# Designs tried in a protein design run: designed miniproteins, single chains, continued (2). Part 65

Each design is a single chain, and the fold is of that chain. pLDDT is the mean over its residues in the fold that is shown.

## One batch from the design tools (miniprotein)

Design m6259
Fold by ESMFold2-Fast:
Order: sequence, then structure tokens, then C-alpha cells
Structure m6259 (fold): chain A 83 residues (1-83)
Amino acid sequence: KSKELTEKAIEQLQLAVSSAELGDLEDMIKYAEKARELAKKSGLDLSNALEYIDKAIQAASRGDLEEAIHYLQKAIGELLKAL
């Protein structure tokens, strides 16, 4: 259960990275928010990953795609450690 939700969260973050690379801030934020929801549903203490997702969404809201991608990659790294 927790592993499956974490894997789905990673998939959503990878889609967020791809959207950011295409300059699609709206889709990037949508996928990042979905990843955040899935990570919270896992029941695991993923506070570091959740913090990085929040920072990525904030960066995207400012139009800072480079910072958004950086924080999404950090979030993916933290979720991979939880598997």
C-alpha cells in the first residue's frame, strides 16, 4: 500500500518535471499537487519530500522553472529513499 502510493507519487513528480521542461506551469503544478496527495495518503513520514514539493509549487507559481525542476528532483530523490 505505502510503497504503491509512493511509486505513484514518483510517477506524478516525473510528469511534473516533463511539464516544467515544456514550460507548462499549470500542468506542472497539477502533477506536483497530485504527488503531494499520494505521498500524504501513504501514511509514511515523507516530510522532506512534501517540503520539496511545496517549494517546487512555489517556484512554479513565480515562473521559476529552473528552481521548480530542482525541487521536484529533490522530492523524487527523497521518495526513492522511502522505497
Scores: mean pLDDT 85

Design m6260
Fold by ESMFold2-Fast:
Structure m6260 (fold): chain A 92 residues (1-92)
Amino acid sequence: GLEEVLKLLREAIEYAKKMIEAMKAGKIFEAIGYALDAIGLIIEAELINPNLPPALRRAAELILEAIRLALRGDFEKAEALLEEAEALLDAV
């Protein structure tokens, strides 16, 4: 249900945050692992509910963009997008 999708997206945010911390620490291999975990959780959420409410789809898009920015070393923007994603999930 919706609660399962919310849980998966919240876990994806947690893994994206771990990825950013690993990137800041120069632990690139660990960061890749966390990025893949976050992406996998987003895929699982989409498979559970392919017709996600716009707010949840936007949260997923923000998490993916945060991962992309973190891979480029733009940690401040990545963290800001994760905060925006958390706010969208909290509003549901």
Scores: mean pLDDT 89

Design m6261
Fold by ESMFold2-Fast:
Structure m6261 (fold): chain A 74 residues (1-74)
Amino acid sequence: SSSQKELELTKAKVRAIGLFSDGLVAIRRGDRAAWDRTLAELDALRAENADNPDLVSFIERMRAELLAARAQAE
């Protein structure tokens, strides 16, 4: 149903936001292993949702923002 699809979409977006937060913490701590894990988990979440282009674009934007934030650190 539409409401069920919206719930699953919301759950995936919440997961992506959580991973974005984890990535920012990894940058702040200089934790390379946590950083690499966070990017891998975002890439996996994107692949799991490849049939939803809006969600893929949202995850790709989160990933790009993390890469930009890291490039500006130090």
Scores: mean pLDDT 86

Design m6262
Fold by ESMFold2-Fast:
Structure m6262 (fold): chain A 82 residues (1-82)
Amino acid sequence: MAEELALSREELLEAVDEALKEGLLSEEAAALYRELIEAGAPAPVQQARLALAIERKRGVDLTPYLSPEARAARAELLAAEA
């Protein structure tokens, strides 16, 4: 199921568009996110890495725009950096 693999390409693009619409992403960050999605649906860890990079740069929380798997990967990345 798509839920087992993370968000589908369409769902990921929609999440990026929603975050950009709300001003949570810069145009540059949104373009990079779309590029990664279009190259192939990013794995949860890639979604988490990109979200963390944007969060550090912008000072925003992108957790609501991540799949449950990407949120878990985000937590693991934060633990690894601690």
Scores: mean pLDDT 64

Design m6263
Fold by ESMFold2-Fast:
Structure m6263 (fold): chain A 86 residues (1-86)
Amino acid sequence: PTVEEVLRAIAEAIVEESTDEKAREYAERAIKALDEGDVNKALEYLKEAIRAITSEEELEKAAKEAAKRTGADYDSILASLKDVKA
């Protein structure tokens, strides 16, 4: 999968699965940035969405859903999401 496909899948998963309104808002902004072709802006919004998620379970769900949709490695996605929160 492309970086853009993985970022979009993570953002879409956060919009669908997160109970945090701010996380969903940032994820929606990330999707819009991807639609505009601005990958750097999308990445910054996605980092804010990930940081807003307080539930480890929601973070794992987002990683699992993104891996399922893109064929990317689940452990690699989850490690990247955890790195953003560190």
Scores: mean pLDDT 84

Design m6264
Fold by ESMFold2-Fast:
Structure m6264 (fold): chain A 82 residues (1-82)
Amino acid sequence: MLVKPSKEYIERVNEEIKRAMEEVEKAIEEYKPSKELESLATARAAGAAIRAVGMLLDGASYEEIRRELERRTREIIEEIKA
């Protein structure tokens, strides 16, 4: 069911999204993948952000959203390492 999130909740989720994006950026800098892998990682990070927004609209808890972002960020970093 779609729920209208509070502005405070949206702000907290946006902060977690920013942290996830920063982790992906740090991994790109550290592992220096090919340009194609870098582009794919950036696209997947955007997908993780969209997923987090979807979870927020579905009424997921802040902790559930944070855990999912952490999981997807790890998947992206693992792909960068390949």
Scores: mean pLDDT 79

Design m6265
Fold by ESMFold2-Fast:
Structure m6265 (fold): chain A 68 residues (1-68)
Amino acid sequence: NYQKALDAAKKGDGDSAVKYAEKALKSTKDPDKRRQISGDVIDTSLDNGLDDAADKISKISQQLLPPP
């Protein structure tokens, strides 16, 4: 799911990027891996002009990653 999110973001498919990023984040209990997944997919989405997808992934990540 993480790789599918990155592939979707690179192809300009924001909806699939959000869908696969959410699945990857929910399947991962490690907070460091959750930060890596969200960061990588957000950055890739922004690099490809998918601002709405990046915003959605950021909000999902914030709900799953409490502040330190």
Scores: mean pLDDT 78

Design m6266
Fold by ESMFold2-Fast:
Structure m6266 (fold): chain A 113 residues (1-113)
Amino acid sequence: MPTTAEEQQKLGDLLLEKAKEYEKKGDIVMATIYRGLAEVYYTRGAELGNKRAQENLARIHTEVGRTLLENGKYEEAIEHLEIAVRYARLSGNEETLRRAEELLAEARAKLAA
C-alpha cells in the first residue's frame, strides 16, 4: 500500500489520468468515480504534508466553489472555498490562496444579502 505522502500524491495523479481517459471515451460515470478516487488519495497525501497534493486539492475546491457560487449555491460554495483556502495556505501557493479568498468573500457577501 502507498504509505508515503509522495506515493499517495502519485496515485492521485494516476487515477486522475484514468478519469481523463474515461471522459475522452464519453464514460461520464467512470470518469466521475476515478476523479473521486483521485481526490481521496490527494487528501491523504495533503494530510501527510505533500505540497503538490495540497495545491491540487486547493485548485479542485476553488473550481468547485466558483461553479457553486455561479449557480447560486452560496452555502455549499463557502464550504468548498474554506477547504481551498486551508490547502492553499498549507501548500504556500499565494495565487490560489488569493483567488480562493476573493471567491469566499464574494460567496459570504451574496449569502448575507
Scores: mean pLDDT 84

Design m6267
Fold by ESMFold2-Fast:
Structure m6267 (fold): chain A 73 residues (1-73)
Amino acid sequence: SMDEQIRKHTQSIIDKAKKALEELKKAGGPKEVIDKVEELIKQAEEYFKQGKYTEASQYAIEAYRLAKDALRR
């Protein structure tokens, strides 16, 4: 179903954000940025548990972008 596809896509985005966070931690990125990325992932997971996949995706995408931006600095 379309809803199942959206759920799987959202989970994939959250997983990518978590992977980027682990890369940032291993690279010794700034603690402030790490904490912000962790909070965004936590928000994404809470919305995901509620079935709010659009909101979950938005938070996960923001977390991913922030982590990848920090890895380029």
Scores: mean pLDDT 88

Design m6268
Fold by ESMFold2-Fast:
Structure m6268 (fold): chain A 90 residues (1-90)
Amino acid sequence: GLTELSEEERAELEAAFEQGYAEGKAEAEANPEITWEQVEEEAAREEKELQERLAKAKTREEFVEVLKEAAYKMGKLRGIAEVLGEPLLE
């Protein structure tokens, strides 16, 4: 099904998340003026966009691409959140 990923696809998602995470940490360290409110607002926008894009995906390839982009963005937000010292969760 669309929720079932191959080992290779999972590795690609994990790599995208790790790349985002590293970039997010570097960005937050370079921009100490980033606030938790900004991170939470961006996370909410990305979650909404992810749901809309997943609903529009018609092929497995489109679905995986959406997940890879989401993994990268989530990783970036997680990296920023870690530098700020709080978890990026509800």
Scores: mean pLDDT 78

Design m6269
Fold by ESMFold2-Fast:
Structure m6269 (fold): chain A 109 residues (1-109)
Amino acid sequence: AEYDAALERIRPALLRAAKAFQDGNYDEAIKILEEAAEEFSKDPSPAGLYAAGVAYTALGDIAHQAGNEELARKYYEKAAEYFRKAAELSTDPEVQARMRAAADLAESR
């Protein structure tokens, strides 16, 4: 499944970023996820764009936990943009609906 494959591709970066944040290294956590988001954003497939959206969601969550609500909002807006792009390129109505739901959730912060 393209959706599951996207999540498996982003998982190592999510785990590394979570570890860096737990160790108090906020800047390293952001760097790991920004690099992952840029890499996946270069893949124009629905799976690649969805993975970029997941990376930006994690960036928003880290910024929120660090108390930076403005930065969190900007990352969540980017996540929603990539989820919408992924949905537009998907030909599967169920995958489209799931990606749109992810965009709506990201926009709700």
Scores: mean pLDDT 82

Design m6270
Fold by ESMFold2-Fast:
Structure m6270 (fold): chain A 82 residues (1-82)
Amino acid sequence: MAAEELKKKYEKQVEDIGEAVAEVDLRADPSLPEEEARRRGRAFGEGFWIGILLSEKGLRNRVLNDEEAKKLLEEALEEAGK
């Protein structure tokens, strides 16, 4: 529920940020393949989206151990990848 509502709200912003990162990378390194730059941009956008999900879950103010952090990141990555 909350994640789906946030995804709709931030979908375009996540895409725009990813594209902007790809464009900046291509300008900084003209030898970089376009697909690699696009992949990096998508990864940055996914990271930004995961940050939104973690913030919404109230976790930015909570210290997690390695196992809890890994499990939550795996869940967020699966959710972001769909």
Scores: mean pLDDT 68

Design m6271
Fold by ESMFold2-Fast:
Structure m6271 (fold): chain A 58 residues (1-58)
Amino acid sequence: SPVQVTAVESAPGALTLTVRNVGDEPVTVSLSVGRFVAAAPVTLAPGEEGRVVLRLAR
């Protein structure tokens, strides 16, 4: 995947990921880390950086 994680912030029941598209094409990705999942896919243009909150699935 051309998406890199550039920062991770942890809180009880949540992770906030800062992610960047280092590719040359737009990408749409579904983000998860273990039991933490994003509510929706994220779309990043080339070189775009976004913050995505992942919540612990109950």
Scores: mean pLDDT 79

Design m6272
Fold by ESMFold2-Fast:
Structure m6272 (fold): chain A 131 residues (1-131)
Amino acid sequence: MKPLSLEEAKEYLEFIFEQVKKRALDLAKQAGLSEEEINTILDILDLVKQKALEFLENPTEETREKGIKEVKEYIRSKKLSDKALDIVIQAVEDMALRALILYAMTGNKRLLDVANFLSDIALEIEKIKKE
């Protein structure tokens, strides 16, 4: 098996993230969320994608901590319902699972690092929900 390049990993992750965003949009509409909450969910998922791609390129503890902090501060600045937070958590966990599957298929350790980063973000959002 040929190792996946960093460029190919980025393109594949971007594709995965867009598919997860489409699923989250459908779930939010089915849940009867407002247009404002739906747009906020999509903005959060775009921010998570941006931070995951930054971490893929520079997998350091500093990049990890900064990414988690920025996502948490953005979510706390928005008054999301529990239903909206559940959709965000589910979407981020789906992103993590798909990154882990891509790691299993390719052997690229950076995808494992990204999967763990996304799982940590989902856990931190779950903590915000309990506040």
Scores: mean pLDDT 87

Design m6273
Fold by ESMFold2-Fast:
Structure m6273 (fold): chain A 89 residues (1-89)
Amino acid sequence: KVEELIEKLREHAEQTLKDFEKEVSRINEKLKKGEITEQEAANLYTAAVLRAIGDLLDAAFQAIKEGLPKEEVDRILEEFAKRISEILK
């Protein structure tokens, strides 16, 4: 059942990443069209990052409560935190 918990957390994290990529893409489009300022875009990117990290942490805490070892949770969180960081570069 640990393998099922890993899969469930990874699937949740992949969805969080997809939602984050879509949000970043929308912000980029608004910025390109001059609908928002660079300052507004910076604030929206920050909010998107915090939302994605918060969602990942909530899923991680739930996985720990369901019996997934903390070491496995930490590895998955580190992987997806790096992937979020890379999307913004």
Scores: mean pLDDT 87

Design m6274
Fold by ESMFold2-Fast:
Structure m6274 (fold): chain A 54 residues (1-54)
Amino acid sequence: EEDKRFQEEYEREKKRRAELLARSKQMTVDEAGKLAYEELQRRIRERRRRGVAA
């Protein structure tokens, strides 16, 4: 199915972007990946807060 192909391409792009980020910030790909993971976690927490709309 098309979703499988897009998921594979997405993962490839994710890896390439992590490498670009690592180079731009002069850090390792592993460190860039950890920063991306922390940013994702931060967005999840923000989304939970917004889920409790006043």
Scores: mean pLDDT 67

Design m6275
Fold by ESMFold2-Fast:
Structure m6275 (fold): chain A 70 residues (1-70)
Amino acid sequence: TQEELIEAAEKAVEAIAASTDATLREIIAGIASSLFEDPEVARRVREALLAAPEDPERAKREIRELIKEY
C-alpha cells in the first residue's frame, strides 16, 4: 500500500542520514527505490533519498508527496 511505501522510504531516509558510507547510502537508496514499479517515480525517490543527509525532514516530506501524487 502507499502507506507501507511511505514508511519504508522514511526508514531509508533515517538510515541514509545516519550513514557516512557513500556505498551503503547508494545500496539503501537502491533497495528502497526498487519498491516502486514506475521507473520515473523510483528515480525521483532515489534522488530524494540520496539528498537526505542534508535535510532528512525535508527528504521525508518530499518522498511522501511524491508517493501520494502517484
Scores: mean pLDDT 79

Design m6276
Fold by ESMFold2-Fast:
Structure m6276 (fold): chain A 74 residues (1-74)
Amino acid sequence: PEPSLEERIEQILKGFETLGKLLDNNIELLKSFKKLELEDLRKYLESQGYPQEEIDKTIEELEKRLEELIKKLE
């Protein structure tokens, strides 16, 4: 079965934590990967037919969570 939106978001967050450890907390690379993850999620949601307002809200919420994660590593 396809992962739910919540499961996909959790997978992104877990992957990002793993990348942070692998990259020895390279903040500039983590910021670049954040941008790519947000773009990939936007494309996925658009492909699934989500309305633009829901996409924007989901992306903003994920960006905030990723920024908080980066801040903890900084």
Scores: mean pLDDT 78

Design m6277
Fold by ESMFold2-Fast:
Structure m6277 (fold): chain A 62 residues (1-62)
Amino acid sequence: GLEDLLKEAATLALKILEKSGLTYSVDDVLNGVKNAVKTQGGTEDAAKQIINQAKGLLKSLS
């Protein structure tokens, strides 16, 4: 469901931030992801789009 997708997006965002030399709390990142998904309509499709963008960015940082 949406909650699982938000957790996946937050996990990817944390990995991106860590690779970029930035440190954030899990709670701050999860809240940021929730706000980003809400801005894009608050749907599972919006969350999947954010996850796909994050996966692409993480791959480029590898």
Scores: mean pLDDT 82

Design m6278
Fold by ESMFold2-Fast:
Structure m6278 (fold): chain A 79 residues (1-79)
Amino acid sequence: MPVFRVAVPGASPEAQARLSELANEAFRRMLTEDPEAVARELERRLAELIAEHSSLSPEAAQLVARIAADEVRRAYEAL
């Protein structure tokens, strides 16, 4: 099983651990739920947490969240 790590500038180790766990939980949920819906929820939640806990702008946080959610979805599709 892949293990995801999400690291963003200015985020504390605790915040980075929370972001990484959201990605890992989303991958596990994709095995039993609608992967597209899970990926959309992951993108939204990551964008909120990255904007709150990092030095990135809201626009940059949204872009990073989208990239991270897409990577998790692609890992699921590669199974």
Scores: mean pLDDT 84

Design m6279
Fold by ESMFold2-Fast:
Structure m6279 (fold): chain A 100 residues (1-100)
Amino acid sequence: STLEDLKALTEAINLAVRAAEGDDKTLEEDIRKIAEIARKNPSAAGLMVMGALTTLAELDREKAEKAIELFRRYAEEALKENRSVGLSILAAVETVEKEL
């Protein structure tokens, strides 16, 4: 539902803000957590990744570029389990990367 997707988006944005303020280890852990939640919530996956990357791009472009590479790797794993989720993540990554 739209409300469930908005809740997932809010969680992703909060993790992205924490990632932007933290070190590289915090970035890697928070991006991993967003990807895990996205895989468990297929309807929200693209929205979560889009929100996280857009938030990171506004706060720290270099961390957004690192997050793009991490999400690409997680998307490849997701494609093996759920093609729709993997493609949604890749589409979100491609969209944000064009704006960097």
Scores: mean pLDDT 86

Design m6280
Fold by ESMFold2-Fast:
Order: structure tokens, then sequence, then C-alpha cells
Structure m6280 (fold): chain A 93 residues (1-93)
């Protein structure tokens, strides 16, 4: 769910802003706690984004995987994505 990733990233930005406000008030320990929460949310968002892409690749048709391989070979997308598409096609054979 793309909405969940955006929600997590937006919440992390809100927590960073709270941390800055707390630092301005001299509440350094509380600010550090909010910064840690923001970092944890960004990590969760990045992991969810990777999982969603990997899940899409696993459900992609053979034709879609072949297209990704061709696009990677022509430098349109990264070689890592092309390699993952090849590995998935090999597992289906």
Amino acid sequence: MREKILELRNEAETLDQKARDLEAQGKVDEAQRYRQKAENLRTEADELAKKNFDEWLEKASDAQLHLLIVMAENGIIDEETGKKARELLEKRR
C-alpha cells in the first residue's frame, strides 16, 4: 500500500519538527527520543517500499519480467532490477 509508505514518511517529518522545537526549548533528551522515532518510521517506510516492489515482481507476468530485463540491458532501469527479474523467470521454469 503506497498510502502507508507516504503516511510513515509524513509522520517522520512531523516528529523531526517536534524534535527541533524541543531542542529550541532545551529539552534535548525528549528531542533525541523523537528523532529516534522518526528514524524508525523512515526505516519501516523503506522496508515496506522494498517489500511492495518485490511482491509486485513476484506477481508480474513473464512478459512483464522480460520487459524489465530488456529495459535493464538498455540502461533504462537499474541492472539490479533486471537481475531480480531474470532470477524470478528462472524459478518459474
Scores: mean pLDDT 80

Design m6281
Fold by ESMFold2-Fast:
Structure m6281 (fold): chain A 62 residues (1-62)
Amino acid sequence: MKTLEEILELAEKGEIKDYSEIDRLMDGNPYERRLLREAFDKMKKEGLPISKFKEVYEELKK
């Protein structure tokens, strides 16, 4: 079982490349998966490095 924190760490390491991998790794609820997808979309739109993924995700939670 992968926690949200573990998934965020994998994303920072570049181990997660698309949304389907998030769905496979996460045993979390639909709300958390939605936020992860939104975070990836925002990063792609703004051209942010993967190291910013956790910051973007935390901002979307607020």
Scores: mean pLDDT 68

Design m6282
Fold by ESMFold2-Fast:
Structure m6282 (fold): chain A 84 residues (1-84)
Amino acid sequence: LDDVERSFILMESEILLRAIENGKLESAIRDTTSFAKLMESRGIDVSEVLKHLEEAEKALKEGDEEKAREHLIKAAEELRRLGL
């Protein structure tokens, strides 16, 4: 990871946390998944991020908004860890 890639990843973590705070869970899952897949295509290991996003999507489809939030927070934590 170069410094530019780290900056984008950390910025995406903050965008995700803000979306969670604003209750935009469906948009958060969609947009963060698109970002993570872009990082994956660049050879960056985002497997833990994608795992939590998939679990968040399943929870949201089941109507468990609280569980979806928990998984999205974990995805943001993994993005932050990756960007550091």
Scores: mean pLDDT 87

Design m6283
Fold by ESMFold2-Fast:
Structure m6283 (fold): chain A 71 residues (1-71)
Amino acid sequence: QQIDDDVQLALILILYHLAKEAIDRGDLESAKEVIEKMKKLADSITNPEVRKQAEDIIKELEKRLEEAEKA
């Protein structure tokens, strides 16, 4: 299970990079889709510490997305 949680976290980190790039380009729709995928992956993480790390990454992206939508 820990190996699976680590794999999920690694995927979330890859998606983080893709979402961040999408936000920077103004492609907010693609960013929203990537963030939604990240949330589904985070929900599958059973280790509380790994899940919290994933949730913190997602919250940072959601804040960036909100700021970009206001621009």
Scores: mean pLDDT 82

Design m6284
Fold by ESMFold2-Fast:
Structure m6284 (fold): chain A 82 residues (1-82)
Amino acid sequence: MEAAVVDVEVEVEAGGKRYRVRATVLAEEGRLSEEEAKEAVRNADDEELTKAIENALKGRPGSARAVAGGRPVGIGVESAEE
């Protein structure tokens, strides 16, 4: 089983604020397009994404869960800017 890893930069609204987020999206099975990865970040769980962004703003990696193409994906937030 090979994981698909896609690095993306996307604007999201989380916790009532807009952020430019750099994130790594991991799918356990199949291919993941850049557009699917960006959509997954935008549609991630709001509480998990907000916490991940707050961690990234403090210079720490944060993670959130999302769905891409009906499958669970992991999101690692590497950095965020307001």
Scores: mean pLDDT 78

Design m6285
Fold by ESMFold2-Fast:
Structure m6285 (fold): chain A 86 residues (1-86)
Amino acid sequence: SFEEIGETVKKEVEKAGFRVVEVEVLPGEGGGVTVIVRVEGATPEDAEKLAQAVKRGLEKAGLRDPEVLGVVPGPGGLVVVVWARP
């Protein structure tokens, strides 16, 4: 379920040392899943580490071929968007 995907991604991002504010799981293009994660206190230098943690969470949730759609600096932290195949 989307809830289980979101919980798994949140746990992996938190294990990587990030403070998770929000995780949103949406239907993606081609029947895939899009995950949006917002973290506080992260800087642009953390972007790769954050993206890798989200990809690991998606793979652990049973999704395939995670692709980073973007990492955007926002007020107080970073937002990362990743797509993956079912």
Scores: mean pLDDT 85

Design m6286
Fold by ESMFold2-Fast:
Structure m6286 (fold): chain A 84 residues (1-84)
Amino acid sequence: KEKILELMRELAEKYAEALVLEGEEPEEAEKRAEEAVKEVEEILKNRGKSEEYDEAWKQLEALEKQREEVLKKAEEALKKLKEK
């Protein structure tokens, strides 16, 4: 549980960096990442109490997939910047 939250925070930092590269304000990107982490904390705290928390866990997995897509776009943007 704690290890998952730690990983999510590390991923949130990289997600915020990717959002900044896509043109988001740094403070807004950090807020979005922090909100995602807090939602995960609530899901983990209450997981197993109802099916709805299990569904929320699946939504988290979908969110991680979207994060990977944003990071790949950020890598492409960095590659273009490096070529310049």
Scores: mean pLDDT 65

Design m6287
Fold by ESMFold2-Fast:
Structure m6287 (fold): chain A 76 residues (1-76)
Amino acid sequence: MKEKLERTIEGLEKAKELAEELEAQGATVAARQVEDEAIRAASDTLKSLGLDEAAEKVEKAKNIEEAIKIVREALE
């Protein structure tokens, strides 16, 4: 479980970095798509692990940074 959650956090952090790079280049729509896809994938992973409450919170996260925080809280 912990290994999969750490992998999920790494995926979200990489997506955040890519989205920041895209936004810096003026590709705001692409940046949002990368963030939305990463958040959805993280929620799906949490559901597969039986962490339904955390998955629901991630799905409702306003941005990728909030999603990362929720997944980190699920590790504790």
Scores: mean pLDDT 82

Design m6288
Fold by ESMFold2-Fast:
Order: structure tokens, then sequence, then C-alpha cells
Structure m6288 (fold): chain A 83 residues (1-83)
């Protein structure tokens, strides 16, 4: 149903497992940038950091505070790597 799809898009169910997957993707992008030092990998990492910052801000109340704290630390590390 279009209404169900729109509701899921506006308020998607986001779990600790989904956060883990996003953090795994972030870690892979950090590693690629550190090893390969390509501009394309830097851009991908920047886009992922921005996406995750928005996601955490929107989903902060739905997630355990300690997991949000860990994710924010990883995002800070990635942002410092990009500076």
Amino acid sequence: SKAVQEALQEAPTFTAADLLKELEDLAVLELKYIILQKEEDKKALQEKVEKLQVLLEEKREELPPFLVSEAEKMLKGAAELLA
C-alpha cells in the first residue's frame, strides 16, 4: 500500500541491528579511504558521515543512549579523518 510505504519512509523502523550495519559500512569506508586515499572514497565517506549524523539525530530517542554515544564517537573519528 502506498500509504504504508509513505509511513515507513517518513518514520522507518530503525533497530540496533540497522545501526550496526550502518556503522559497519562507515568502518569499511574509513578503511578504504585510509588505505587507498582516493578522492572518490573521501567523498563517499563524507556523504556517509552526513547521512548518519541526520539518521542519529532523527532516531536518537528510539535507540539506547549508549549505542548513540558509540555511533557519535565513530562519526567524530571519521570527521577528524576528513579534516
Scores: mean pLDDT 77

Design m6289
Fold by ESMFold2-Fast:
Structure m6289 (fold): chain A 73 residues (1-73)
Amino acid sequence: DTAEAVARANAALLATGRPTASAEEVRDAALAGGLSEEAAERAGALTREAGGETASVATAGEAVARAAIEAGE
């Protein structure tokens, strides 16, 4: 279930306790949540486009959700 994978990825990002996440951290959280490698890479790329080196956890969470939808999951 894509919604469950996105929720798990967002939970992993929130569990860091940090207000921001890097593109690498977003990619790793997406993989840990159960998204495909393609969706995880896209989530990292979208985070980079939105925030550069780091993005807010909220922006990162939106990138994960958008990447999962665009990957057809």
Scores: mean pLDDT 76

Design m6290
Fold by ESMFold2-Fast:
Structure m6290 (fold): chain A 120 residues (1-120)
Amino acid sequence: TDELKEVARELGELVEELKALAQEMLAQTQDPQLQLELETIIRQLDNISEEVERLRNSDLSVEEQKEQLLAVLDELEKIIKHLKGLAGRLPDAALSARTLARLSELEERVKELRKKVEEL
């Protein structure tokens, strides 16, 4: 449906914003363990981006697309929670606070997208 394609597009935009934020965090740290965890998350987000693009162009049933979108939303909620923990480890307190605020905004957008999918 057009609504499912719109959700997939919004989800793709959210994934790109989350990836950009993770890349900014990576650029601001010299902690090798934090760098490794952020690089792992960036790779996970790249994989999710590919899955979302596939879903956007799929001929799957509405129910199958809904199930797969909900699974992606679940994974993004876990990634955002993990990134919030990593943001607390950033050396600049002002950057940490801004990153946490942005992650909280993205988390609310994930919840709104979940509601849209559940109502389809």
Scores: mean pLDDT 87

Design m6291
Fold by ESMFold2-Fast:
Order: C-alpha cells, then structure tokens, then sequence
Structure m6291 (fold): chain A 80 residues (1-80)
C-alpha cells in the first residue's frame, strides 16, 4: 500500500507541476492511471487518502484545483 500512496502523491505533484488549475475529473483520471496495476485494496486506500488530503486542503469538489491544493494533498497522503 505504501507504493500506491507514493504513486498517488506523485500523480498529484505531476499535475501541480503542469501549472494552472485542474478539474476534479483530471485529478481522478491521473489517480486512476497512477494506481493502475496495484491491487484493488491498495488502489482504494491510496485514492481515499488523496481525497482526504484534498479535503484537508479545502478543495471544493465542484471547482478546479490549484497547484497549491494538489501539493498539499500529496503531502497529506504521504504523512505517517
């Protein structure tokens, strides 16, 4: 599961590095791609952690996400 969490965090940072704002659908697609090949359990836990991190960063699920919000979420899901 640690590798899945790291893959999810890397995907969020990669989106942030592209600059601009990203839609929730773009974030979801990036996470799905990054977590492809992990077990269903590991992928679900990493995805849930990413969503919790976005919520902690104050992300509105109906609005595009800033680079700062994506980086904050990546840091939150890697925190142990």
Amino acid sequence: TKEAVEAAAEALRALAAQGGEHTPDEVGAALEKALKGFSEEAAAKAAAGALEGLNEAGADPTKPLSAEALRAAAEAIERE
Scores: mean pLDDT 75

Design m6292
Fold by ESMFold2-Fast:
Structure m6292 (fold): chain A 68 residues (1-68)
Amino acid sequence: SDAADRALADALRALAAELGLDDLATAGFATLLGRHIAEHGRAPSAAELRALAEEARARAAALRAAAA
């Protein structure tokens, strides 16, 4: 539902802030998390969340390096 999607998005932003992700990395993290939930029909584990956050951070860093 839209309410569940909003709650998930808000929780994701809070988690991303806790992990020190900037806006670009947070956007990537949101996309990766959405795909994971769509593919598996469940929320990721803590370990899976960490892996998705690291991938989002790496992608953001690569984009910034390419733009420099």
Scores: mean pLDDT 79

